# Designs tried in a protein design run: designed miniproteins, single chains, continued (5). Part 95

Each design is a single chain, and the fold is of that chain. pLDDT is the mean over its residues in the fold that is shown.

## One batch from the design tools (miniprotein)

Design m19292
Fold by ESMFold2-Fast:
Order: structure tokens, then sequence, then C-alpha cells
Structure m19292 (fold): chain A 86 residues (1-86)
């Protein structure tokens, strides 16, 4: 139960970052991931979507300003930490 709670808190932070940066496609991906976790989706589906989000962030950081790059790098680190715990 605590692992799910920690995952949801990390996603909440990522959602807040995406909202601040105006990254609508990222918001949609994070909201989908949040929903899968809340609905008790299989761990494999959650991991797959987290990997898709990380890939999106890595591609996107090449195309944004330096301040936005820092925010995206922090989001990537947080998601990679989440994957290490599952």
Amino acid sequence: SSAVEEGLERLKKLKEEAEKLGLTPLLELVEELYRLIEEGAPEEEIVKLVEEIIKFLREKKKEVDPETQKELEEAIKELEEYLKEV
C-alpha cells in the first residue's frame, strides 16, 4: 500500500511540473498513468507507461529551453527511481 502511495505522490509532482511547463501531452500521459495505478492495473502496464513517459521526456528536453530541460531532467530522475522500487 505504501509503495502505491509513494508512486502516486511522485506522479502528482510530475503532473504539477507538466502543468507549470505547459506540456499538455505529458499531462495526458501522467493522468493516464495515475488512473492505471488508482484502478490497480497490472504492474507490467504501469511500468510500460512509465517507460513511455521517460522516453517522451528525453526527446522533449532536446527541444526546450534550459530551464524547462532542468524540470524535465528532474521528472526523469523521479520516474527512474519509481521503476527501481517496483
Scores: mean pLDDT 75

Design m19293
Fold by ESMFold2-Fast:
Structure m19293 (fold): chain A 68 residues (1-68)
Amino acid sequence: MRQVTQEVYQLILAIGRRLRDRDADGLREEVKKLEELLKKHKVPPSVELTAKNVLALAREKLAQLEAS
């Protein structure tokens, strides 16, 4: 559990960096990794909520980057 939670936070940080760099390809890859991790592993509800909020924001920003 703790290792998976740590990996979720590392992916959230990676998504934040990709958003800052406006790297659409990197952002798509990190989003996919976080989605797969949450699909395969159970994390605490607070961590899951945070990750889902980050995924929603990342998908919205990815759509904006691809439209530009």
Scores: mean pLDDT 81

Design m19294
Fold by ESMFold2-Fast:
Structure m19294 (fold): chain A 64 residues (1-64)
Amino acid sequence: SIDDIYARLDALEKNPSADTDAELAALRAELDSLEPQLSVTEYTGLKLRIIGTGETVRLKLAKA
């Protein structure tokens, strides 16, 4: 669900790990499965959130 995607993105930002790419790929696949049920605004917002989370986690891991 959408809530599951947001919860997992929040968890990644809270506890960054080396497996972020795999987790983000799984979240992207889940989002794609939900795309037919989402508005363009909702889908775009989630895509931007996934991208932002990935960048945040990578920056944290690079500095840790």
Scores: mean pLDDT 76

Design m19295
Fold by ESMFold2-Fast:
Structure m19295 (fold): chain A 60 residues (1-60)
Amino acid sequence: MSPKEKARKEISKLIVERGPAAVSREDLRRIAEKYGLSVSTVSRIAREEAERLLRALGLL
C-alpha cells in the first residue's frame, strides 16, 4: 500500500469517526508528516475522500 493509500485510509477513518467538518488542519499536517506527503497533497486526498464517502451515502 502506497503512502497516499495509507493517508487516504487514515483520513477515511477520521471522517467516519468525527465527520468531515471535524477534520482539522492539524490532523492533515500530522498525516502529511507521518507519510512523508505535503499538506496540500493530504488536503486534496481529504477532499476527494469526503466527496467519495458522501456520494456512497447518497448525500451528494
Scores: mean pLDDT 79

Design m19296
Fold by ESMFold2-Fast:
Structure m19296 (fold): chain A 79 residues (1-79)
Amino acid sequence: EAISLNNLGLVYQSQGNLDQALSYHQQALEIHRQIGDRHGEATSLNNIGNVYESQGNLDQALDYYTQAGLIDIKIALDK
């Protein structure tokens, strides 16, 4: 399940295993996109941004955070 993949990614991130964390969050993102779960997609994008920020890759982190923020705005407008 995509939520479980994000949780697994967070565990690897807390252990400093950023490559595994990124892999699990990217898998969660793909599942959320396939099923049309916009909220889950935004969560996964934020998690990927957090991993890049931890790696010191601030340009990538900003890109993923921005994508998540735009989805959150779209969700708010769809109500």
Scores: mean pLDDT 83

Design m19297
Fold by ESMFold2-Fast:
Structure m19297 (fold): chain A 107 residues (1-107)
Amino acid sequence: SREEIERLLEEAERLIDEAERLIKQGDFKRAIDLLGRALVLLQEALELIKRNGVDRELLERLRELAERLIRLAKEIIKQTDDLEIILAAIGLILAAIGLLFDIDLLL
């Protein structure tokens, strides 16, 4: 349902907002964990959009959140020398790029 998709996007945005705060505090490990959880919610939202009929407004919101996730993951890479955190951030960027590709196919 639209309401279910909106709840997933709202929760993903909350996690992304919290991750941005954690990045500013230098807590990159917790930020990565939250961005990973947000990515799962964004992927679930896309699958529901595909099943319930394409909603351009929801796809644009999903796109904006995926782009924010990529931006924050790139910011983590710039601020840390921890290879495990860098590799996790790269993984999130690649998965979010795949999500953006799927969104563009539906727009």
Scores: mean pLDDT 90

Design m19298
Fold by ESMFold2-Fast:
Structure m19298 (fold): chain A 69 residues (1-69)
Amino acid sequence: SEKIEKVRKIAEEALKSPDPTVRAAGREILELIDRGATEEELKQVAEKMLKSKDPGVREVGKKILEALK
């Protein structure tokens, strides 16, 4: 769960964003973690975030994938 804790911190930082779409992405990740999401499920969500039109959401996805290595 060390990797999941790194993902949690990334999501908590996303909640501080002035971009409401980035904050929504961070909240989605925190809700998934609180519901017991696996590293594989978090990886799949992060990979979808890389396809976002919002560069801030793509950056959050990149950080999550890096944390899950």
Scores: mean pLDDT 88

Design m19299
Fold by ESMFold2-Fast:
Structure m19299 (fold): chain A 91 residues (1-91)
Amino acid sequence: VADIIRQIIADNASDASKARTQAVYAWFSRVQGLTPQDIRNIMNQVRSSDVDSVINMMKQYGVTVQTRSARVRDMFVSMLQAVLDYLDSLK
């Protein structure tokens, strides 16, 4: 998952490739069985949380990061947004 985060950064948070979005979705669906509403709730919590709290939330969902910067919050929001965009594309 750290490699997926690095790839999202490299793409300047642009439209994630379908394969990358599917990989992100598979991680969240395997760990929690999350609904789109659950993902939106997590995004809102991430936006209001400090960096350490965000890292801890990512760890709970099986995602580990070694970077401790404010960008971690924006990266996690971007990952969750990519999952939501993928789910919306299936409608």
Scores: mean pLDDT 61

Design m19300
Fold by ESMFold2-Fast:
Structure m19300 (fold): chain A 83 residues (1-83)
Amino acid sequence: RAAAIEAALAELIAQIRAQGAEAGVPEARLEQIIADFRAQAQQLVDLAKAGVTLDDLAAELNASYADSPVGQRQREFVDLLFA
């Protein structure tokens, strides 16, 4: 449901903000990173709505993710989109 997707996106953004702040990233830089991420997340939402499957994205997703808190949240968000 749309509300669940919005909640997952908000949690992922909160994780990025917290990690960046802890690392001493300036707020203006964090806002740029978050804006770029919001654009990427919207693209994934649009692809899911268009009926693109996880199989179509598998190679690209596997190449993009790393073992990190943000990467784990990204996997959870993608799983929610294609559930």
Scores: mean pLDDT 66

Design m19301
Fold by ESMFold2-Fast:
Structure m19301 (fold): chain A 59 residues (1-59)
Amino acid sequence: GKREAGKVFRQKELEKLEANREKHIKELADGFQNLGFSEELAIKFATALVDTEIAVLQK
C-alpha cells in the first residue's frame, strides 16, 4: 500500500538493520571476500552498504 505503511516499513527495516548491523556487515564481508575482495575492502564495502541502507530508510 502507498500510505503511512511506507514510513512504518522504513522504521522497522531501520531497526532491524541497526539491531543486526554487526552480523549483517560480517555476512556481507564474507560474501565479498569470496568474490576476491580483501578483508579491509570487504568490511568497508559492507559497512558502507549497511550505513547507506540505514540512511535511505531514515528518509
Scores: mean pLDDT 75

Design m19302
Fold by ESMFold2-Fast:
Structure m19302 (fold): chain A 120 residues (1-120)
Amino acid sequence: AELLERIAEATKDAKSPEEVVQAIGKALREAGAKLTKESPTEVEGEFVTPAGIRVRLKVEVKDGIVRLTLTIETPEGRVYSATVDITEEDAKSIVGKGIGAAVAETLRVFAEAVRDLEAR
């Protein structure tokens, strides 16, 4: 959960979809996450929380859309997945902010979901 919050903080000021990918990739690398994909338009990183929950975060940019996919695997083998598509227009109309701020808010929601699983 803490790593997802750090990635959110690193991403909030990104001005473009490509800057979102760069910010997330940098935050994952600096945190020591295992990167399975890294390009200007796609990054995928995997890490394990202290509670033993495996978290995979994938970020893709296609046609101006930022796709965030979170996959969570518990130590008991339960798997949860969530995908959110964010556009610059959705960021302005829904949250009144730029794309980086909208992505950061989504990552904070993902962090909350991981915390809820850690508390169970």
Scores: mean pLDDT 80

Design m19303
Fold by ESMFold2-Fast:
Structure m19303 (fold): chain A 69 residues (1-69)
Amino acid sequence: MEKEKEIEKYQKDFKEMAEDVETRLARLQAEGKLTPEQVAQLKETIDFYKELAKAKSFEEIKELIRKHN
């Protein structure tokens, strides 16, 4: 029971992290302050957090982090 609640918390935290980066990306793009390379890097970060938010176990989170690094 507690492990399931902890996974739900991590999923929520990673989703909020992805949404924060998306909001920051949209603002900085609107201001014309980002290079194409910086946009690509932020999109990669967003995708990574979205994949972590979909993880259903700590083992899956660990494997995603391992593959990203």
Scores: mean pLDDT 79

Design m19304
Fold by ESMFold2-Fast:
Structure m19304 (fold): chain A 72 residues (1-72)
Amino acid sequence: GEKAAREGGERGARAANEAPDAAAGLQHVGIGVQEAMKAGAEREVASREAARAALEAPSDAGKLAGQGTLRL
């Protein structure tokens, strides 16, 4: 239900605020978990960077093509 979704959101926000302590604890208990989380984060960043590049690349390519066509 909706209350379960809100509880999940609140739990996520609380985890974010305690992330430094949680990260320190995980590093002590299991380095493998930290490596898995880092790999996931890097993949998400790479995906976001690729999407941003795709949005900008077409406009820049179009401008360069236009300049080349006009060449003066």
Scores: mean pLDDT 54

Design m19305
Fold by ESMFold2-Fast:
Structure m19305 (fold): chain A 85 residues (1-85)
Amino acid sequence: MPTLEEIEEIGKLPLEEQLKKVKEIYLDLIDNVGSLHGLSRSLLLTLDGIEEELKTDPEAAKEQLGLILDQLRDLSRYIEYRKSQ
């Protein structure tokens, strides 16, 4: 899982590079969770939808990527908090 600082840096990248980094994070999470095939498919379908929206509605794609980055920041904060205990 990337750190808060790494996620903030992703948010500064162009939308296509943000999507690439989010895909890398999701694939790492899927690999680490392993057995949750239904969840894995749902996450990848979400990213495929954003990739298509980048071609047809970049504003919608930007909004969706922003929401994903916010969720990843919250998760990263929670993981760092848990490690500090």
Scores: mean pLDDT 75

Design m19306
Fold by ESMFold2-Fast:
Order: C-alpha cells, then structure tokens, then sequence
Structure m19306 (fold): chain A 84 residues (1-84)
C-alpha cells in the first residue's frame, strides 16, 4: 500500500479531491445552518486550502492535501455528531 506522502502527491495531481469535497459542500452547507460556528469555519478553511493547492508549488501539495483531508474529516465528523 502507498505511504501517506505518496497518496498526497498523487491526489495533488488529480483535481478529484477538490471536486469531491466541493460536491459535498452542498450537504455541508445545509448542515452548517444547524451547526456551530466552528463547523462554518472548517468549511471556509477547506475552500482556502483548495485554492492554495491550485496555486502552490508541488512541494507544498502533500501538506495541503493532508490538511484538506484532515479538516474535511473533522468538519464531517462534527456535523455527524450534531445530528446525534
């Protein structure tokens, strides 16, 4: 299995990651209306990181992808917890 760095580097070449989280934004945006302000900040952070990914040098891509995935998981998990 590939390492986390190898996965991050591959994802940096594919806009699929950014497209998928943008597609899920519709569900997250509906949820944030019923969620804490922290959830809203996480969504904005994902957008900023996605923009940085597109404009940053290749060396920064692994860290940016890792951060995007981390924030996305935290935001999604927070939303799910608020539904419980």
Amino acid sequence: PPTAEQLAARLAQAPLLAKEFLENKKEIEEAKKNSSPEQQELIEKIEELSRKLLTSPEEEHPKLIEEILKVQREGYELTLRELE
Scores: mean pLDDT 64

Design m19307
Fold by ESMFold2-Fast:
Structure m19307 (fold): chain A 66 residues (1-66)
Amino acid sequence: SLEEKIEEAIELVRKFLADDPRTAEGAVEAIRSRNPVQIRAVLKSLKEMGAPEELLKLIEEVIESL
C-alpha cells in the first residue's frame, strides 16, 4: 500500500541520514506531506547525496502512487 511504502521510505531516509537528523526530518516531513513537488525535490537531493538505489526506487514508487 502507499502507507506501507511511505513508512518504509521514512525508515530508509532516517537510516541513510543518521548523521544529519535535521535534514532527515525535513525529508520525512516532505514525504509525509504527500506533495509530489516536495517529494520530487527530496528524491533529487537524495540522488545527489548518493542514497542507495533501494531508497531512490521506493521514493519513485511513492510518487507514482500519489
Scores: mean pLDDT 87

Design m19308
Fold by ESMFold2-Fast:
Structure m19308 (fold): chain A 93 residues (1-93)
Amino acid sequence: SMEEKIRERAEELIEEMRNSREEAAESAPLLSNPLVRKAAEAVANGDLKTAVEYLIEILKEQKKEAEKAGDKENVEKLEEEIRILETALELLE
C-alpha cells in the first residue's frame, strides 16, 4: 500500500540521518539558510526528531512557494516528502 511505502521510506530516511552525523557536522557551518543549518546541526548531534521538525518547516515553505508559482508537479512531490517526514517524526517518538 502507499502507507507501507511511505513508512519504509521514513525508516530509510531515519537510518540515512543516523549514518550522516559526521557529514552533517562538517557541512552545517557552510549552510547559509538558518533552518537548513539548524537541521544539519540537529543531525550532527543525533537529535533526529528536531532535525525532522526543521526539515518539515523547510518543505512547507518550499511547497508554499511552489503553489504561488503554479508548479503542481513540485507541490505533489513536496506533499509526498512532507508525509514521509511526518511519518519519520511519529517513528522517532
Scores: mean pLDDT 86

Design m19309
Fold by ESMFold2-Fast:
Structure m19309 (fold): chain A 79 residues (1-79)
Amino acid sequence: GEEVLELLEEAIRAEEAGDVLRTIGLVIRAIGLLEDLVREGKISEEVARLMREAMLAILQGDLERARELLRRAREMLEE
């Protein structure tokens, strides 16, 4: 879960820098890792949903929403 959060936080930084290809590449890597964690039962459906919503927000340029969703996902991973 933490590695997916780190990839998505890096994707937010890439999007802020206007690096579209880096943003897309980081989101694709995060998707692959998240789907592996879901398949292995290592992450809850609720955390996975928040991370997927954050990925969509990043791709839409809604970085405020993306940060809020990742903050909520991090809190759930720490509990």
Scores: mean pLDDT 85

Design m19310
Fold by ESMFold2-Fast:
Structure m19310 (fold): chain A 99 residues (1-99)
Amino acid sequence: LTPEQLQALSELGVIAVEIAVAMVLYKKGKLSEEELAELLRRAIERVGALAERYLSPEAAERVRELLREAEEAVERGDLEKAAELVMEAINVAERDIEA
C-alpha cells in the first residue's frame, strides 16, 4: 500500500466510525433526523470523492451506484437504509484499495 492508499483507508475508517456513532445516538434520541441526514449527506460526498480519486473504474462505478441509492434513501427519510448503503460503499472501496 502507498502512503496515499493508507490515508484513503484511514479516511474511510473515520467516516465508518462517525456513521456508527451517529446511528447509536439517533436510536437513543440524542441526534435528530435532520442532523443524521446532514451527516449522511456529508459522508456520501466524502466517500464519492475518495472513490473518484483512488478506486478502479469498476469499483468507482459500484460505489457511485450505492451512494446514489443512499442519497435517494436520505430523501425518503429512510436514514437506516441510507447508513447501510454508505457502509456498503465504504466496504467496496476498502476492498478495492487493499487488492
Scores: mean pLDDT 89

Design m19311
Fold by ESMFold2-Fast:
Parts: sequence; C-alpha cells; structure tokens
Structure m19311 (fold): chain A 83 residues (1-83)
Amino acid sequence: SLQEALDRERQEAMTALEKAEKLIDSGKNLEEAARLIAQAVSFALYHDDQEVLERARKLVEKLKEINPELYEKYLAPFDPYLR
C-alpha cells in the first residue's frame, strides 16, 4: 500500500540519519555523512515529514560546526528549509 511504502521510506531516511550521526561522532567519512543527511532532508521536504526534518536539522548544525565546506557543498541548497 502507499502507507506501507511511505513508512518504509521514512524508516530508510531515519536509518540514514543514524548512520550520518555515527560518522559525524567518529569524524570518519564526513562527506558520506553529508550525503546521507541531504538524502533524509530531501525525503522530509517531499513528504512534509517534520520529525525527520527536525532530526536532520540537529545533524546539519553539527556538520556545519565541524566541516563548513561540506555543509556548503551538500546542504546549503536546503538552507531556507532548515531554519
């Protein structure tokens, strides 16, 4: 069903954010972390998912503090939606 497909995609977005958080906390492969966050933000904006978007915002702030260049490259296009 459409609901089951949405629930699965939401779980995939949340899993991407969990993986990104672990990468950020370890300082390893921050570019992959940025891509995973961008993927989750894209999902959240397309589906108006405020919970996924709020979780993504927290990781965006962490990434912006530790690697501003990766923020500019992968996440700056979403900035108006992350305020």
Scores: mean pLDDT 86

Design m19312
Fold by ESMFold2-Fast:
Structure m19312 (fold): chain A 87 residues (1-87)
Amino acid sequence: DAQEDLERLREALENGEFPSEFARRLGELFLQIPAERLEEVAREALAAVAPLARAREDDPDPQAAQRELMEELVARVEELRRRLAAA
């Protein structure tokens, strides 16, 4: 459910589950994405990050692993925004 995925992402940002730096960067990117495409972009970005999260499940430094996953999430959202702007 795209609406549930988007709300879960927004709740995570609002509840401080993401580092504040990443919350700010994601918020800025979301303002640059057309509202009608926002759910699609969020879903695709999360789907791209999910395998990486599973691969790092046993990481000895979960804080660093989380930061790397957040960097990948931001990068994927930026890539998708650029692709939509070019279409």
Scores: mean pLDDT 67

Design m19313
Fold by ESMFold2-Fast:
Structure m19313 (fold): chain A 71 residues (1-71)
Amino acid sequence: SESARLREEAERLLKLAEEHIAQGDVSSAMKYLQEASRVIRELKALGDLEAAQRFQERLTELSKEIFKLNK
């Protein structure tokens, strides 16, 4: 389904953001979080609110980690 495809895409993008945060690559991490935000909005538009909420929580946590790195 389209919802399943978007869930896989969100997981991939958030995983890439985590990997780049671990490398100290803030620029790439921010790009992946921006793309993940777009996919999360699409999940909300499809009514997949539970998946969208879980991914949004993860995105917020990763954004806080970037903020700490950028100090």
Scores: mean pLDDT 87

Design m19314
Fold by ESMFold2-Fast:
Structure m19314 (fold): chain A 74 residues (1-74)
Amino acid sequence: VEELYEEIKKKLEELGASEEAFKLLDELYRAAQAGDLPAALRAGSALIKELSHASEEDKEEVSRLLLRLIAAAL
């Protein structure tokens, strides 16, 4: 779980993501650990919107990693 979180963080750094994107990643992780699936999904959706300048392929990769993190943290 922690390794997946760090992998996503590194991917966001490589994409030049905003500080807000990293805050949303932390919010998603905390919500998932608390079992709050709706909150985790909202944070994930907001995070993808913060990647407006990334390619569609990169957005899809991040989206898949976020869903895996949610599933692993629940």
Scores: mean pLDDT 83

Design m19315
Fold by ESMFold2-Fast:
Structure m19315 (fold): chain A 112 residues (1-112)
Amino acid sequence: NPLKEELEKLQKEIEEIKQQIFDLVASDPQKKKQLEAQIQQLQQERVQLATKLFHQKLLEYSDQLKQNPSQILTPQQLEELLEKFNLESEVEANKILLQKLQELLQQIQAQK
């Protein structure tokens, strides 16, 4: 899945920039602010790609239900799907996104 691969690349890029900040000397606060701003931008891109990947999975699930009307998403499958989005819950925006994604999944399950 190309969206998943892109999401993983963004996560690694964020980790690399965090490492650069860690290695940065205290005498360069301007550079630190620039790197922190870059992390925020990449985190926003990660959230957008995670949302696109989730929508793609919801469409696949909808098509699967049309072909197999007896198939329902189990709590375990829902948990596995949420784990695949692996957003850091420490950031409030990521918590809000995860909640919205859970609500969308519940809506799809209810509509069958």
Scores: mean pLDDT 63

Design m19316
Fold by ESMFold2-Fast:
Formats: C-alpha cells, structure tokens, sequence
Structure m19316 (fold): chain A 93 residues (1-93)
C-alpha cells in the first residue's frame, strides 16, 4: 500500500509537469521564463522519443485518463523495466 501510494504520487507529479509544459509551449503559463520555454523546446527538438512521450501523455490526459494510466501507457510504449510496469499496475488496483 505504501509503495502503491508513492507510485500514484509520482504519476500525479509527472502529469502536472507535462500539463505545465503544454501551457508553457502555448504561452499560457505567465510564470514561465523565456529561458525555461527555450530549454523545453530545445529538449523536445533534440530528443524525438521525449517529444513522442509528451505528446502521447498529453493526448491521454486530455482524454481523461488518470496519471497512473498515462504513466503505465508510457512505460509500456517506451520499454520500461518489468518491475516499474508492475509497480504502476499495482497502483491501479
């Protein structure tokens, strides 16, 4: 139960970061600096796998999937270790 709770908290934080990235990219987050926006844009341009992961996560979050479901989908798509996938599956139960 403690492990499952920690995994849920981690997934919630990742979902918040991904949604914040979207707001920064759309110039809707007024708290973001120009340097932060440029750093995110450069990271997405230089890493196609990261860009694909963020795009998939945003699609699933906008479709109303839970943070744990989103992280599980990413883990399965991008070849996370079996132990990490199992921890995410346990957090759904």
Amino acid sequence: SAEAEAVRRGAERMAELILRMKKILENKDKSASDEERETILKALEENPELREAVELALELLEAGRSPVEVMLALARRFGAEPADIAALEAALA
Scores: mean pLDDT 80

Design m19317
Fold by ESMFold2-Fast:
Structure m19317 (fold): chain A 70 residues (1-70)
Amino acid sequence: SATVERVAAAERERLRAELAAHADDKEAVLQIATHLFSEEELAALRGRSSAEIQAAVLARLDARIARALE
């Protein structure tokens, strides 16, 4: 529905802006990632750069949005 698509777009932009605001703080970016990733996936992400973690978070949200829209 148009409502679901609009909410999804707004959430993605909100998350992107939040990640950008904390780009220099890897721990803050990892804390945001806790909402989308398992403990095991988070352990793997700790070894990556802040930019890679941000990309992974946005990719995971994009995948969830795609699944929610069928």
Scores: mean pLDDT 81

Design m19318
Fold by ESMFold2-Fast:
Structure m19318 (fold): chain A 66 residues (1-66)
Amino acid sequence: MTNSELAAVAAYRLGASPEQVARLASYLHENYSGSPMSTVISEAAKFLGIDKKKLSQAVQQVQQQW
């Protein structure tokens, strides 16, 4: 799983719609492919208007299951 995929799955778990998740995944893949997770989380949080701390915690939960 890429950092972009992890952030998209985490956003979905926080209540982002499938359309928002698809747009986010495309945006992160095109602009932040290969970026460190901290950058990906910050940009995903800004893109969706979600709290960065909540998104970071959700990403950690997803990572621990994989």
Scores: mean pLDDT 82

Design m19319
Fold by ESMFold2-Fast:
Structure m19319 (fold): chain A 87 residues (1-87)
Amino acid sequence: MKKELIEELEKLKAQLVEEAYRMGIAIGKKDLKTASELSQRIVALLKQIKETLDQLGVSEEEKEEILREISRAMMESLAEGYEEGKA
């Protein structure tokens, strides 16, 4: 159970970072439709991550730490995508 939830969390984190990168590219290219669609997917992925953390039974302290790391990775990926799309 716990191992499967950790694997799902890792998969969701990877998807979030990839979608953030694509959103950055879309924003850089001024493709607002694609950026909006990716924003909705990012919100859904964040909800799934929070639900997975709740199922893992992590403490609020651990949850905040994990979410901070995810937020940092997401923002870095989005910024990289933005620079790529801004050509």
Scores: mean pLDDT 86

Design m19320
Fold by ESMFold2-Fast:
Structure m19320 (fold): chain A 90 residues (1-90)
Amino acid sequence: SQQIQQQIQQYQQRISQNPNDSQSYGQLGSHYFLLGDYETAIYYYDRFIQIDPNNPDTPSVYDVRGYAYRRLGDYDRSRQDFQRSYDLYS
């Protein structure tokens, strides 16, 4: 939708001003996931995890990245991400 595209532009601007804004990377990943662009979603989830691996939302980011990998048919990486999410939550 046009609203999703506007939100994507807003978060991209935030990242341009602060490259370490993990929450904006997480939001971009989720918006691209909703658009069905799973490769771009994974790219932004990767950046979130790299910047802030100890964030309270990191287990959830692994979970949604696992779903994105599964949508692309990458079942091995999907399983690894679900296991990581479980381990971080436990």
Scores: mean pLDDT 89

Design m19321
Fold by ESMFold2-Fast:
Structure m19321 (fold): chain A 75 residues (1-75)
Amino acid sequence: SETLALFRLIAMGGEVYVAERVAKKTGDEFLKKMAEELGKLLEEMKNALANKDFDRFEELFDEAVKLAKEIEAYL
């Protein structure tokens, strides 16, 4: 649903915000690259939702969740 997609977009925006802040605080270049990649996925998710491409949105969300877990595993 569009409301579930919006909820997921907002939640992922929070994950990007936290990852970017941790990268800035630590100065870790690898973490910075992962946070930048997560941010790019968020922007693609925003575009997919704007175009009502829910299939692409779900694929991008799954990729973003996987990357967020990789960031947590790296920390």
Scores: mean pLDDT 87

Design m19322
Fold by ESMFold2-Fast:
Structure m19322 (fold): chain A 108 residues (1-108)
Amino acid sequence: SLIAEARAVRDAARAAAREGIANGEPFSTIGRRIGELIGRLSDPAVRARATEAVHDARAATMAEALDAHPGERLTDLLARPEFQARLADAIDAALEAVIAELEAEAAA
C-alpha cells in the first residue's frame, strides 16, 4: 500500500507540474501543490524521505543552473518554462528513486 500511495503521489505530482507549466503558473505555486500531494502520504517516514528527496533535487538543479549561467538571476530562470520543466523532471526522478528504494526494501 505504501508503494501504491507513493506511485499515486508521483503520478499526481507529474500531472500537476505539467498542467501548471502549460498554464503559465509560477513554480512557487506548482511546488506548493507538489508539497501538498507529498503531504498526503500516510507513513511519516516515507513522507519525510519524499520531502527530503524533492528538496535536494530542487536545490541541486537550481545550483547547477546558476553555475552553468553565471550572471542570470534565479527568479528569471524560474520564470522560463524550459527551466520549470527541468525542475519538474528532477522532482519526478527524485520521487521515482524513492519508489525504487521502497520496492527494493519490500523485496528484501
Scores: mean pLDDT 86

Design m19323
Fold by ESMFold2-Fast:
Structure m19323 (fold): chain A 68 residues (1-68)
Amino acid sequence: SMEEFEKKLEELEKLGTLLAALGDVETAQRIGEIMKEAKELAKEDIEKALEILNETIREARQRIQELQ
């Protein structure tokens, strides 16, 4: 759903901000690019956009654990 998509975008934005604060600005920038692409994709295929956000959230969470 669109509400689920917006919730995942907010989660990913917070994770990107945390990664930047931890010094991984490169990954934070990549997350910003992925969010932009996912927003465009959601207009055509919300399910694929959600899959991309869910995968990126998993990767971001793993990266945060590696940096701590």
Scores: mean pLDDT 87

Design m19324
Fold by ESMFold2-Fast:
Structure m19324 (fold): chain A 71 residues (1-71)
Amino acid sequence: TGVEIGKKLAEAARSVPGVLAAAATVDVKEGKATVGIVARDREAARRAEEAVRKKAKELGIKEVTILTRVV
């Protein structure tokens, strides 16, 4: 379940144009996720963060930490 949730969070980020890479780790017991995003620009970064937060809420994640790098 944690692997599946992580894949869905990373996919949500990668679905945003201008996202170059994304990966996620999930602590299912604590309801926490950490998502790393590499984006081409600040607009892509913002959209990816919003997409991840929305998907995390849909999946019942209580806390999401997003680590974003803009190149």
Scores: mean pLDDT 86

Design m19325
Fold by ESMFold2-Fast:
Structure m19325 (fold): chain A 81 residues (1-81)
Amino acid sequence: MPTLTREQLEAAIAFAETLIHNVESNPNATPEQLKLAEELKKLVEKLREAIENNAPQEELEKIHKELSEKVEEMLELMRKQ
C-alpha cells in the first residue's frame, strides 16, 4: 500500500473544505448535500486532530480513506445541478 504523506493528507483536507464551502454557500443545496457536508466537516476535524497529535500512520490512513469515500459521495451528488 502507498504510504500517505502529510502533504497528501493536507491536500485531502483542503479539497474537502472546498466542497463543504461550495455546498454551504449554495442556497439551492439539497438536505442530502448539507448532511454530507456536516459529515465531511467532522472527518476533516478528526483528520486534523490526528495529524496534530501524531497519530499512528494506520489511523491516519483509515481516516483519510473514510474522508475520500465521503468526498466521492459528495462529488456524485453534485454532478446533477
Scores: mean pLDDT 82

Design m19326
Fold by ESMFold2-Fast:
Structure m19326 (fold): chain A 71 residues (1-71)
Amino acid sequence: SDAARSGAAASAAGAAGDAAALATMGYEFQVKGEREGPEAAKYGRLAAEAGAAGDATSGSQYGRLAQEAGE
């Protein structure tokens, strides 16, 4: 699904410490994933918020949770 793909991409960006990419992906995933996986969308949103705050560590953790919930 689109949500699972977006979650995997966000997880990879988070693992790389790329907070800007994670924030962008998390925001997109939040909008699309909300209809495909509400739990995945919640973690995607938290990842985007962490990325926007410059917290790559929290963003990475939430990105991984979004990917797992999207599966």
Scores: mean pLDDT 65

